# Designed miniproteins, single chains, continued (5), part 36

Each design is a single chain, and the fold is of that chain. pLDDT is the mean over its residues in the fold that is shown.

## One batch from the design tools (miniprotein)

Design m17228
Fold by ESMFold2-Fast:
Structure m17228 (fold): chain A 68 residues (1-68)
Amino acid sequence: SMEILSVKASSDDDKVTLEVELRIDGVPGSIKVTKYKDGSIEVTSENVPEETVERLKQIVEDHAEHLQ
């Protein structure tokens, strides 16, 4: 089972960040996706399926302007 514990979106003049904390079968996991003003994207994750990481990365890529 997978449970989303928190979703945090933040933005400043240089970047938009989406942070998600979750639990998968009792194991805590996290994802952080950052999109910079120059269009570069950084992703860090722990104990999260790659499919979930890719979905969150795509959301930040496509919708950075809406994540404030």
Scores: mean pLDDT 78

Design m17229
Fold by ESMFold2-Fast:
Structure m17229 (fold): chain A 74 residues (1-74)
Amino acid sequence: MEEEKKKKEAEKKLEEWEKEMKILDELDRLAEEGAPKELLVEKALELGLEPAVAEKIRSSSDVLREKALRLAKE
């Protein structure tokens, strides 16, 4: 039972990472179009991005896509 749970958790993480990449793509596009970082952070949180990742987006001039994926692996 526990091993199946671990495998399902891993698959769920992969789906979440794919979703995060899709969110980061949209945020990156909006940032290039001149959207303010506050809107980017709020939109990221609405779409289900981790708060720690959203904070990184706020503090960065660029969307930290790679760093966001690394934080998700933690």
Scores: mean pLDDT 64

Design m17230
Fold by ESMFold2-Fast:
Structure m17230 (fold): chain A 75 residues (1-75)
Amino acid sequence: SPRQEFERLRVQVSELLRQVSLLVEETGDPNKQKQLQEILQLILEADRLADAGDYEGAIRLYEEAIKKMQEVLES
């Protein structure tokens, strides 16, 4: 179900966010810090959509956040 898919993605988002946050803290890079802020806004919006029952919308935003977090970790 979309709710179960969202819950799976939530676990992945949490793990990637931990890695990105650590990298931002270790590097002190202002560009990575800005990217982290953009990622956090996507996550907040996704959580808001999920709270409203829009799991499809929430999943799309989580997938965008995951892509951005992977880009930060590869840079």
Scores: mean pLDDT 90

Design m17231
Fold by ESMFold2-Fast:
Structure m17231 (fold): chain A 67 residues (1-67)
Amino acid sequence: SRKAKLAALVLALRLVRGEEVTKETAERYAKYFGVTLEEVKEAVRELKEEGIISEELADKILAVLNE
């Protein structure tokens, strides 16, 4: 989903900027884009596989989403 990838990219951008990303932050953006947290997790994995985000960044986001 393009919306789930946008939510995932916003979370990645916030982390790169040194901003706090919690599960609550992720849930808020998922709701804003009209996607589920599971769709955001899948989008993070896809962005990692495609090389759009680093492995370290993807793993950090997934750790937050699996809380």
Scores: mean pLDDT 86

Design m17232
Fold by ESMFold2-Fast:
Structure m17232 (fold): chain A 64 residues (1-64)
Amino acid sequence: MSEYDRLLEEIRRTLRELGLSDETIDRVVQGLETHVEGLSEEEQIEVAKSVLRQLRLRLREKQE
């Protein structure tokens, strides 16, 4: 699994923990993949890391 694929898997898990449906998660991930399709692999990874960081912050706020 590439670093980008690993980050997408973590994004899916975090979205599921936030209470989103599998259909909504698939749409969000596909939207992200479409958004980054024109970027370099390094830029795709950085965008995915940024998204994951923001989602983890929201998850923390919800659980605290």
Scores: mean pLDDT 81

Design m17233
Fold by ESMFold2-Fast:
Structure m17233 (fold): chain A 94 residues (1-94)
Amino acid sequence: MIKAEAALARLPSGAVRGTATGYSSESGQLVGTVTLVTPEATLTRTVTKPASTKIVTEVESPSSGDATVTATATVIGRDGKVISQATATASLLA
């Protein structure tokens, strides 16, 4: 089983922080991707962990308006193929 969670928070600095958390019920190569979209920028970060059941990836951007974050968690098998994938989204209004 795989699960993705997306979280979005406005910081005291005026910046927005997007967090992507991936969970797998089985230990394996886990890839976490966070994509943060603001009026100012689209930022993507990918982190890979071997033999993991949890992965956390974060990005921050200034945001003058609405923000959305998309979290994707992927489990990759030894053959390089995707075994399972989950996606979650969160939004923060201005």
Scores: mean pLDDT 81

Design m17234
Fold by ESMFold2-Fast:
Structure m17234 (fold): chain A 77 residues (1-77)
Amino acid sequence: MLTPQEIFDKILEILDEVTRIVWPKLDTISLEEAKALVEKEVDRLAEKYGLNEKQKKFIRRTALAEVERVFERRKAA
């Protein structure tokens, strides 16, 4: 059984893994494609690591918000 600290560390590891997969592609894909890729990778990693629905939703929401910020910043630049 994972402790709350181990669960939190795993959530951060999954967020970092999603970032490493998605972020290099953000210059070559649309916002819709980036959001779809984030959802696909979050679903895959949540299944791999046995995350519950609340943990999966937290990771998905956080990663999607960061993708949206990157695209908004690109419009402002």
Scores: mean pLDDT 78

Design m17235
Fold by ESMFold2-Fast:
Structure m17235 (fold): chain A 68 residues (1-68)
Amino acid sequence: MPSPQELFDEFVALVEKDPELTAEAARAVAEEYRAQGIVYDPNAPSEERSRFMVEELRRLVELARERL
């Protein structure tokens, strides 16, 4: 699995290459999570919040690459 740093670096590269498509992918991930009842819980343990953020970033990067 890619590290959190590798996912963040790829996200930055996607924003630089195509900010509009990357923003669209972010909206698609938000809608997908909302439809599945996946909600970010700010009161969740730090470890769970970190896992949620990494998984959300991974999904965003996947969708952005699929739409290129």
Scores: mean pLDDT 75

Design m17236
Fold by ESMFold2-Fast:
Structure m17236 (fold): chain A 100 residues (1-100)
Amino acid sequence: AKEEALKLLQEFADTLLSYADTLKETDPKLAELLREVAREVQKLVDENKSIEEAIKELKKIKEKTKKKMEELNIDEDLKEIVLSMLDSLIKRLETIKKEG
């Protein structure tokens, strides 16, 4: 359970970095924000956080990311994609926690 959760967090951080790279020319502010979010997710892996703490921290990361995207005037479609990615990760971790 914990190993599966840490792998999921690592894969998500890598996915955000890849997505940021695709956006670097068109949406450089969003690309930099996604790199920041990836670093925060990577920190959860490096600190070996429990699944419960990871879920709690991801919910905080989501709210902070939403606020920053509003402040940066990011396009609504891009905001929905990013928030959906974070919601999907949180739901998958909640499922792993319930099954473990």
Scores: mean pLDDT 86

Design m17237
Fold by ESMFold2-Fast:
Structure m17237 (fold): chain A 67 residues (1-67)
Amino acid sequence: SEELRREAERARQLAADYWMKAENYRGKASADPENAEEYTKKADEYQKLADEWQARSDRLRAEIEAS
């Protein structure tokens, strides 16, 4: 359904947004060694969110292709 496609795309967009935040914090960790641990922790948190939303998008896409 088109509703499922919109949900899958929204989930993928959220995953991409969180992944970009994770990459931004990884960059900050590299640029600021004194605060690297804090930035790495933030990057890991956003990466986990990105992975969760990507998994949701993948599941929804699989449902669309099975239909």
Scores: mean pLDDT 88

Design m17238
Fold by ESMFold2-Fast:
Structure m17238 (fold): chain A 62 residues (1-62)
Amino acid sequence: MSREELVARIRERLAELGVSLSDAQIEAMVDDLRAGASAEELAKRYGIPLKAARAMREIVYA
């Protein structure tokens, strides 16, 4: 899956959860996850619900 496809899938899933983030923010969070950040760290750092951070982690590690 390309980086663009990954970002698009994350954006769609976050929108379903009522979370709206820019593509640049989503890309930064993907990079943080790949660098070993937890869903809990992501939720705290970006001010998003833990459910949204966990959904993002599942897509990145799929």
Scores: mean pLDDT 83

Design m17239
Fold by ESMFold2-Fast:
Structure m17239 (fold): chain A 96 residues (1-96)
Amino acid sequence: SRFDALSEEQLEAAHRVFLTTPVDEPEELTRRIFEVLGIRPTPEQLAALTALVRDAVENGLEIDGERLSLNQLRRYENFKKFLRVLVDRYEELQAE
């Protein structure tokens, strides 16, 4: 996964974006996360990634059989799991 190639500095910067960007602006939040990772999604890819971010913010995210709420996703270790899901989804969209 491209996620495994990310530096600790990139992970921390993405986490900071997640903590400081309004969650009611899911497209801007998604764009800023990927900018920090050095990734520029196409408009179609950004829309799909934004839908995943919106769903996670509204309904939580299920990872390894556990549903993590927005407050739980804001903790760094859980955020890294969420970021992996986002990066893996981006790679799937690149292969389409």
Scores: mean pLDDT 88

Design m17240
Fold by ESMFold2-Fast:
Structure m17240 (fold): chain A 96 residues (1-96)
Amino acid sequence: SGIQALQNGDFQSAIQQYQQRIQQNPDNHQTYHRLGNVLSRVDPQESVRYYQRSIDLNPNNYTSYDNLSTSLRQLGRFDDSDRYRQQSDYLRRTHS
């Protein structure tokens, strides 16, 4: 269902809305994570930056590590992808 919504071609509107929310509340790690999710479909390199910012604000968010790992794999950065996947797995076992 989330994938279908992203495929409906309203990426620019979603990006603009999340960028506006970042301006209003720059410390909300969830907004960076969600913008990363939107960008992962159209610009995996830029999605990495927003997932990294989400992690910087909340280092216990295993979902951001998981999604960062996926974007890094799409970019051919397999060693980095595996390290962030391992961090996601660790956090799920210790913090969930």
Scores: mean pLDDT 83

Design m17241
Fold by ESMFold2-Fast:
Structure m17241 (fold): chain A 115 residues (1-115)
Amino acid sequence: ISEEQLQQIKDEALGIIDQTLDILEEIKKKYKDNEEVVKFLDEQIEQLKSQKEKIQKAKTKDELISELEKINNIIIETTKFISENLSGKDAAIFATTLALLSSAIYYEIQRIKNM
């Protein structure tokens, strides 16, 4: 894999991570009076920001795959938490959006593995 190809995939992955962060901030704002939800989302946001820095610093295909798999696990755990702890149409929309973002990260992982 070329440095240019690695950078292109990083830029695409970082875009998906930024969309995920925006959605988590929106969920946090919607459920601001639920202290357990806010605390959980703050922990996931901090983990995603930390993993974002690691994605930016990844120098190899294997490092990038490893860090993206960690990102995907954070999104999956967040989706599960929303589905188990929140109800109603808004919660269902947020869970669906997070599942789509997880699928996008999974697509990037498969794309890298096939290079």
Scores: mean pLDDT 88

Design m17242
Fold by ESMFold2-Fast:
Structure m17242 (fold): chain A 76 residues (1-76)
Amino acid sequence: MEAWQKTLEELAKKYGISFPEMPKTKREAAEQFAAIARQLGVPYSVGALLRIPPEEWEPLLDASLAAGRVLPVPPP
């Protein structure tokens, strides 16, 4: 049930991004993932994320970032 939680934590750790509240539902997780992806320049819709398993979110985002499309640069 918390696979999406792992996805969000891995993204936060990998890109130095924090989220204020740990989501309690897959929908909230998808909303936070979409917000993170938007910060990275990859606009996912929450509905699209809800249609795929959370374990697919990170590989999909990583592929987009690897293509040099966006990079998160959080201030130090």
Scores: mean pLDDT 65

Design m17243
Fold by ESMFold2-Fast:
Formats: sequence, C-alpha cells, structure tokens
Structure m17243 (fold): chain A 55 residues (1-55)
Amino acid sequence: MVRKVILTTPHDNVEVEMDADASAKEAGEIAYKTSKSKKSAEYMEEVMKRWDERV
C-alpha cells in the first residue's frame, strides 16, 4: 500500500510515495533522500522540522 506525501521545504516541495502506515520520521527521511535539490545539513534539518510540525 503506497500513498503520496508532499513535504514543503524552504527550497521546494517533495512528493514521495510510501506505506500508509509509515511514521512521520520515516516520511521525513524518505523525502530527504528523494529531494533533487541541493542537500546540506540545513536542508536536512528543515525537512525533518517541517514534517514534525505538520503532525
């Protein structure tokens, strides 16, 4: 079972497919790995922060 998850970051929006039962942490990690934008420690931090704020 796969569902789409959209995360908003300072640089872009990342659309990821994941299990419906996946946790917020897993969603954040997948989005970070899937993002095609330049990645840095700051970007990683923002992605996880934004995901945590959404839940």
Scores: mean pLDDT 59

Design m17244
Fold by ESMFold2-Fast:
Structure m17244 (fold): chain A 89 residues (1-89)
Amino acid sequence: MAALQAEHQALIAEAQAKEDNGGLSDEEKVEYARRHARLLATYAMSQLGRKALEMFRETLDEDEREHADDELAQRIVEAAREVLRELEE
């Protein structure tokens, strides 16, 4: 578990370093969001079981409402929802 947390932190650090050195494209931001959601959901499921997927869906619903007029944010939310659907299967 500590290893998965370290991997998640490393992923955030890599994305941040890339942003600082040239920025992420919109496509790269969406792909990063998919990877980030998979790591977070996998970690949370290991702690809370499948209930974690419901909690993540609630968080995504909140993010979608908060950023309703932001096209990139909507794409990021949808990418995360796709990951959660895959993990439920």
Scores: mean pLDDT 73

Design m17245
Fold by ESMFold2-Fast:
Structure m17245 (fold): chain A 68 residues (1-68)
Amino acid sequence: APVVTATVTTSEGTFTLVATADADGRFSASANGITVSGTVDADGRLTWEVTRAPDSTAVITGVEVRVS
């Protein structure tokens, strides 16, 4: 199964999220009030989005997402 690694930089600092895509290519991981979710298709094409929890005040300044 594909492993997705997201490096998120915010006003509060930088952290890494790791998720394993399921049989349908879907993944989701959350930390520090930030969620990265998306899909990996059969050709390794990555589609992703980043969302902030409703009560989070962190400002997202950068996101890097990789598939292995």
Scores: mean pLDDT 80

Design m17246
Fold by ESMFold2-Fast:
Structure m17246 (fold): chain A 88 residues (1-88)
Amino acid sequence: TEEMEKLLAEAKEHYDKFQALYQQTLQSGAGAIDAAIAQAKRFVDTMNKILELKIGKDAAKPIVEKRNKQTDQELAQLRQQLLAQAAS
């Protein structure tokens, strides 16, 4: 569907932006950390919307809730790692 194609394009855009900001953070320090984390979160949110379109919102709900909890933990860990690297 057109909606699915749009969401796939949005997911790719957020992923590409995350990768660019992540590399910038590794090379130049703290300035891109929050922006990188925000793009990673938007990527996951878009992937969850794609799942909802494939299997329906009710079937997706427990999977989305589990993914959100795991994502929040992983992004918090990544943020701490990037902050530690930036504090040279």
Scores: mean pLDDT 82

Design m17247
Fold by ESMFold2-Fast:
Structure m17247 (fold): chain A 99 residues (1-99)
Amino acid sequence: MKKVRAKVKLVDPKTGKEYEVEVEFILPDDVAGVIIESEDGKYATAVARDGTVVQAKSREEAIKKLEEILGMELEVVLEGTFTHPKSGIKVRVSVLKKK
């Protein structure tokens, strides 16, 4: 288990307003990182186990950028939805492992 902290950008798809929030993840030892994406899939933030953060316009772009930085292929092994409590913005969270 490793605790990772990152600032992630949440975007309201109705208004385009951006919110920057600090998130903490407790990652299992086999997890390479997580992706947080807007409900419409147009904005994505990848957070690696080493604390690397990448911003992208899609989950697929975020995975590709993170793969290039880490030098490994990644796969999505778990997905869930989360609602930001103060803004009501819904985001999709994907958990990444080495492929």
Scores: mean pLDDT 76

Design m17248
Fold by ESMFold2-Fast:
Structure m17248 (fold): chain A 81 residues (1-81)
Amino acid sequence: SVVEELMEEFRRLVEETKERIENAKTKEELEKIWNEFLTRLREIAERLREVASPEEFEEALREMEKLAQELGELAKKKLEE
């Protein structure tokens, strides 16, 4: 389904972003990576809202929020050195 394809795209984005965060060498680079992630997260969420059922959208948002929080904590730890 389109919903599952979007969630697979999101999970891939999370893994790619995690690797980029772990390899970031400057605070400026880390902030850029995080902002790019948030932009793509919003785009995927908007597409999900348009194609998913209310139940599918709610489930997707919960997963997205959890993974985004985990990435945010990793980015914060890296920013604090």
Scores: mean pLDDT 86

Design m17249
Fold by ESMFold2-Fast:
Structure m17249 (fold): chain A 88 residues (1-88)
Amino acid sequence: SMDQLKREYDELADEVNRLLQEAQEIVMDPSTPKAVRRELVILGAEATALLMAARIFLKQRDYESAQRTLARLREVMARLREEIERAR
């Protein structure tokens, strides 16, 4: 349902914001290797773009595209979490 997808979107948006804050702390550390910084910036940008795309699809009532986009967002978030853990 629309209400279920909206709740899933809100939960993922909160998780993305938390992960982006953690990634930013690592990216802003001058001791962080350039390759790690680059990867975190790219993954953060992908997560942000997918979150925006999901919001647009939900607003347009394109629930199939919204579900697909949220699934892709979960994949990017998993990679972002792995990179954050490796950088700690």
Scores: mean pLDDT 89

Design m17250
Fold by ESMFold2-Fast:
Structure m17250 (fold): chain A 75 residues (1-75)
Amino acid sequence: SPEEVLARIRELLARLEALQLAMIAQGASDAQKAEMQRIQEEIGRLIEENPEIRPQAYELLRKVEARLREAAAQA
């Protein structure tokens, strides 16, 4: 369902944000970089396959990107 897809995207974005914040603060291992790539690929696939949730997914992405830019500016 669209609600389940959005819930999955929120879970994936929360994990991605945590990994990217850790990378900004202290760097990232090869395993963590590989995990980030896999998460980004899954998010992209879910957005591509589910056009009905695309506007909500892009809004979630914009909010995460804004928080990551703020964190990088403070590092």
Scores: mean pLDDT 87

Design m17251
Fold by ESMFold2-Fast:
Structure m17251 (fold): chain A 75 residues (1-75)
Amino acid sequence: MQPSRDELRVLGYISEKIQSGELRVGDELPSQGELAKELGVGKGPVSRALNRLAEAGIVERRRVGRKTVTTVVAA
């Protein structure tokens, strides 16, 4: 299924940070709410983009207490 415009914005942001070396294997991404606010998108597109990256083996999503943590596992 094709990503939405907002999903592509999230994917592009994360890919750029990985390519520039600002995000490395073992680094935590900002929360869904932080990414949504920073990129001006809803939490739904953020969640879908992060799920696509998890399916591709680029990130891992874990629940830690009351928050969901997304960690880079492949760069």
Scores: mean pLDDT 79

Design m17252
Fold by ESMFold2-Fast:
Structure m17252 (fold): chain A 99 residues (1-99)
Amino acid sequence: SEAEKKLEEAIKELIEKLSPEEKELLERFYNKHGPKGVAEAAVLVATLEEAGVSEEEIQRLLAAYTGETDWSPEELRMLVRALLELYKRDKETVEKVAG
């Protein structure tokens, strides 16, 4: 869809502004879950953050939701922050792709 293409462009732009470690983690997540999975994860972490859920609890819930049980707490923390940044940059496109 056009929304998925717009999200892919937003992800690519964000990746260029991330550290090498954050870039690898977001690319790994995108390659496994695709644009819809990234969008769904971004909506999940944004919703939990707005509800006042702690970053540690958001990390745990994200891992459970996505099945990413092999990710370290540090990797999950970096992923949560990248997903929140993606949501803040274009929440309308993220929400549209997530459904």
Scores: mean pLDDT 84

Design m17253
Fold by ESMFold2-Fast:
Structure m17253 (fold): chain A 62 residues (1-62)
Amino acid sequence: AAAAARALAGRQARLAALDLASKLRAQGAEVTLEQVGPTTAVVTAVLDGKEIVTTITGSAAA
């Protein structure tokens, strides 16, 4: 049960990160996705020499 909730939270974080990455890439940004925890992903985007770091945490509660 707890493992399934954590997996769902990680999946939600990845989906949100992919959506953000897709939108940023559409604007011409170079985007890197990194899974930093079971429920946390980091999106690093470089657009016009500016680095934007967004941390996304899934909240499908344990």
Scores: mean pLDDT 77

Design m17254
Fold by ESMFold2-Fast:
Structure m17254 (fold): chain A 70 residues (1-70)
Amino acid sequence: MREATVEAGRANAQVEIERNPDLSEEAKEQILETTVRAGEAVAEARAAGSDAAPGGVPSREVDGRLEKVP
């Protein structure tokens, strides 16, 4: 569900915010908005019947690595 994916992202964002209480309210809002947007994008890809979006999300990218060279 879209809500479940977004909620998980929000929980992670809240942990990050609590670790950095020095953040301004504006920074907290930006973190939450970014997390919600990312969660919604993932949920939309799943709703389209695609667990791995072709060319949308590089699931092979791990720590900045790309699977282009065999």
Scores: mean pLDDT 61

Design m17255
Fold by ESMFold2-Fast:
Structure m17255 (fold): chain A 69 residues (1-69)
Amino acid sequence: LSPELQEEVDEGIALIAVAVAKHSLETGTPTEEFVKTLERLARKLEEMGFDEHAEELRKIAREAREKLE
């Protein structure tokens, strides 16, 4: 992948990840695996420079973890 195409793909993944996470939190009971996946994705997005999307995923992960309790 070219650097330009990779950046566009990474941004798309960030947007999709946030949207899917929000939907899953609203419509279902979160699992421990779901929370771990969101935390991993947030870390990856932060490493790629998508700090705002990473923060949104961390918020969703925190809310999901609260529902698990």
Scores: mean pLDDT 74

Design m17256
Fold by ESMFold2-Fast:
Structure m17256 (fold): chain A 94 residues (1-94)
Amino acid sequence: SRDDIMTLVQRGISIAQDLIDRYPDNDTARQILDLFRQARQSIDDGDYDRAIQIMQQVIDIADDGISRETDVVMRNQLRSIRSVSIRAVRLLRS
């Protein structure tokens, strides 16, 4: 449902905000936050195809970040971001 999708996007925003607070100089967290906000706007506009494209970008960025990051906390939060994004894409395609 739209409510389930919005819950996942809001969870992604919260994780990204927590990462920015912990790692203020990390551009990956800021980029992910911006993309989640864009996805939320696309969902509000009824543009689910655009929301899927944006969420796929979040997945790709999270995958790249997981492979590059040496910080275990950052990697675990990126895995959480990846997980909520994959789940959101599945619901958007349903």
Scores: mean pLDDT 88

Design m17257
Fold by ESMFold2-Fast:
Formats: structure tokens, sequence, C-alpha cells
Structure m17257 (fold): chain A 82 residues (1-82)
């Protein structure tokens, strides 16, 4: 289901973020999002809705200088669920 795909995507993102420093540059945050998409696509067919929302997240990140891991995870959760 779409809800299961959202939960798995967030889980993949959280796992990737555990290995990263507390503060990320916008470029590093975008690269981590791209890696999460790649991992998710290897596990299941990502819906176009999730891909479109991920694009919105990357657009928001491109306007920032830096972001914390916690803020990045919350941004992704908010966009995926809104």
Amino acid sequence: SLEEQKEEFLKILEELLKEKPEILSSKEAIAIIDEAVKIAEEKFELSQEILDKVKLVKEQLSLLKEISKEELLELVKRVLNG
C-alpha cells in the first residue's frame, strides 16, 4: 500500500541518517534523499506520488544552507503525509 511505502521509505532514511553527522549541508541532505530513493526502488515499485513528494523535499532543501538530521526527517515525514 501507499502507507506501507511511506513507512518503509522513512525507515530507510532513518537508517541512512544514523551514520551521518548531526548537521548536514543542503547538498549532503539531497544526496541522502537520493540514496534513500535508490534503496527503496530496489525493494519495491515506488509510487509516483512518493516520487513527486520527494522532488518537493529536494526543492525545499535546495533553498537551505544546512539542516539537522532531526529537521530533515521531520520535513520528509511532513511532506509525505501532507
Scores: mean pLDDT 86

Design m17258
Fold by ESMFold2-Fast:
Structure m17258 (fold): chain A 73 residues (1-73)
Amino acid sequence: MAQTVVENLSKTLNLTFNDETREKLIEVSEESSDEVDFLFRVGRLLGLKTEDGTTLLEELSKLKGKKNIEIPE
């Protein structure tokens, strides 16, 4: 199930993650209570703005089409 959520995110935004980031996202999805919680956790992990759902969606949309996305820190 966890991997499916990560795959859906990649398909929806047409983006890919490097192997290390993908492993972290799978762990995050297992700890998440729902898809919204998962997206906020992903946003924090990737150093995106997570003030609210609208801001997070705008930040995620900027990643659309990006390949080999890495965790900045």
Scores: mean pLDDT 76

Design m17259
Fold by ESMFold2-Fast:
Structure m17259 (fold): chain A 101 residues (1-101)
Amino acid sequence: SMDEISEKLMKKIEEILSKEERFEVGPFVKLGDGVWSFEVKDLETGAVTPFTLKVLSENKVEVTFATGTKVVIEGESIEEIAEKAAKAILEEVRKRENLSR
């Protein structure tokens, strides 16, 4: 089911992000069917970046950044999509560091 796929995907993304010692991942909050919200905190700066994830299909996810920018991620497996989504999220939070003085 789509709900089962979305829950497995969120768990994999959380597992990948939680390996980063610098960043703290807040709880994943379900906003609707296949739609999730969470925050990533930079432990060095205290900056908090919100993200929204929308599961579009079994092989396709949309990530919305705080800026309103949307990135569509495609993959052949939950593991591939989770890795790509986590990478995009980490790139965005690292970009926020470069904006601090």
Scores: mean pLDDT 80

Design m17260
Fold by ESMFold2-Fast:
Structure m17260 (fold): chain A 78 residues (1-78)
Amino acid sequence: MSEEEAYELVRRALEEELADAPQRLRDAVLAAMDEEVRLGESLDMRAVLRARGLSDEEVERAHEAVGRAQRRVAEELA
């Protein structure tokens, strides 16, 4: 599986994990992930989300959602 295919699976899982989240939070997290792919490097996700004006609570919620999405994809590819 390519990096691009893995990214699409994580992005889809993340959209499901954030389905009940406010649109502002969803948009910020998805934009941050898209930026990682565009730059070809890992970003400090917490720092990026804080820079976008998210609260510490929103940042932790986003971080947990990303972790759950990554775990789901890892289990599907195992």
Scores: mean pLDDT 76

Design m17261
Fold by ESMFold2-Fast:
Structure m17261 (fold): chain A 101 residues (1-101)
Amino acid sequence: SLSPAAREGLRNLLRGAKAYQDGDYEKAIEYFEEAVRAFEADPSHKILAGSAYYLLAKVYRDMGDEEKAKEAYERAIKVFESAGTPQGREAAELIRRDYEG
């Protein structure tokens, strides 16, 4: 079962995704930052933390904030690689391709 922190992280991840879809970038950033904080409270949720950083990177890219987008992409890659799992390695490679393509 998910911890209370992981459940809160997932709720904020979903709220952020909806805000992003609605074009509310400011709210999307707030929700994704809250999701990151919740997932980083538990090292077992590195894949979710990396996903939240990736979504932050996409919002910043769409806003034209290339520097913040780059920082968020690089953080997402690092977090996924630090998970030490095949899923983490695959996610890092996919994000590198998205960021560099």
Scores: mean pLDDT 86

Design m17262
Fold by ESMFold2-Fast:
Structure m17262 (fold): chain A 100 residues (1-100)
Amino acid sequence: SSLQEELRKVWHEVGKIVEEKIKKSDAKTGAELLKLWGQIQSLIDYILKHGSDEDIEEAIKLLKRTKELLLKAKTDEEVKEILQELKEQLENIVRRTEEK
């Protein structure tokens, strides 16, 4: 669907920014961000396979917001907090999808 293609596109755009943040981080922080991004990828994959159009639209909105926040982030701590919040919000979408 066009929504699935938009989600894949915005996911790729956010992933590029996260990759740049990881490359600029120390090894410990970079490993933590990489692990967190991998967990987020699993949630996005689940939403793409099992989510409703509404779930996919919500995930797109969350990723677009995350992109804006990451572009404004100045510290590794801010990047980690932004990605933790995204993970929690995506976990809420997955829980709602599983309870239907």
Scores: mean pLDDT 87

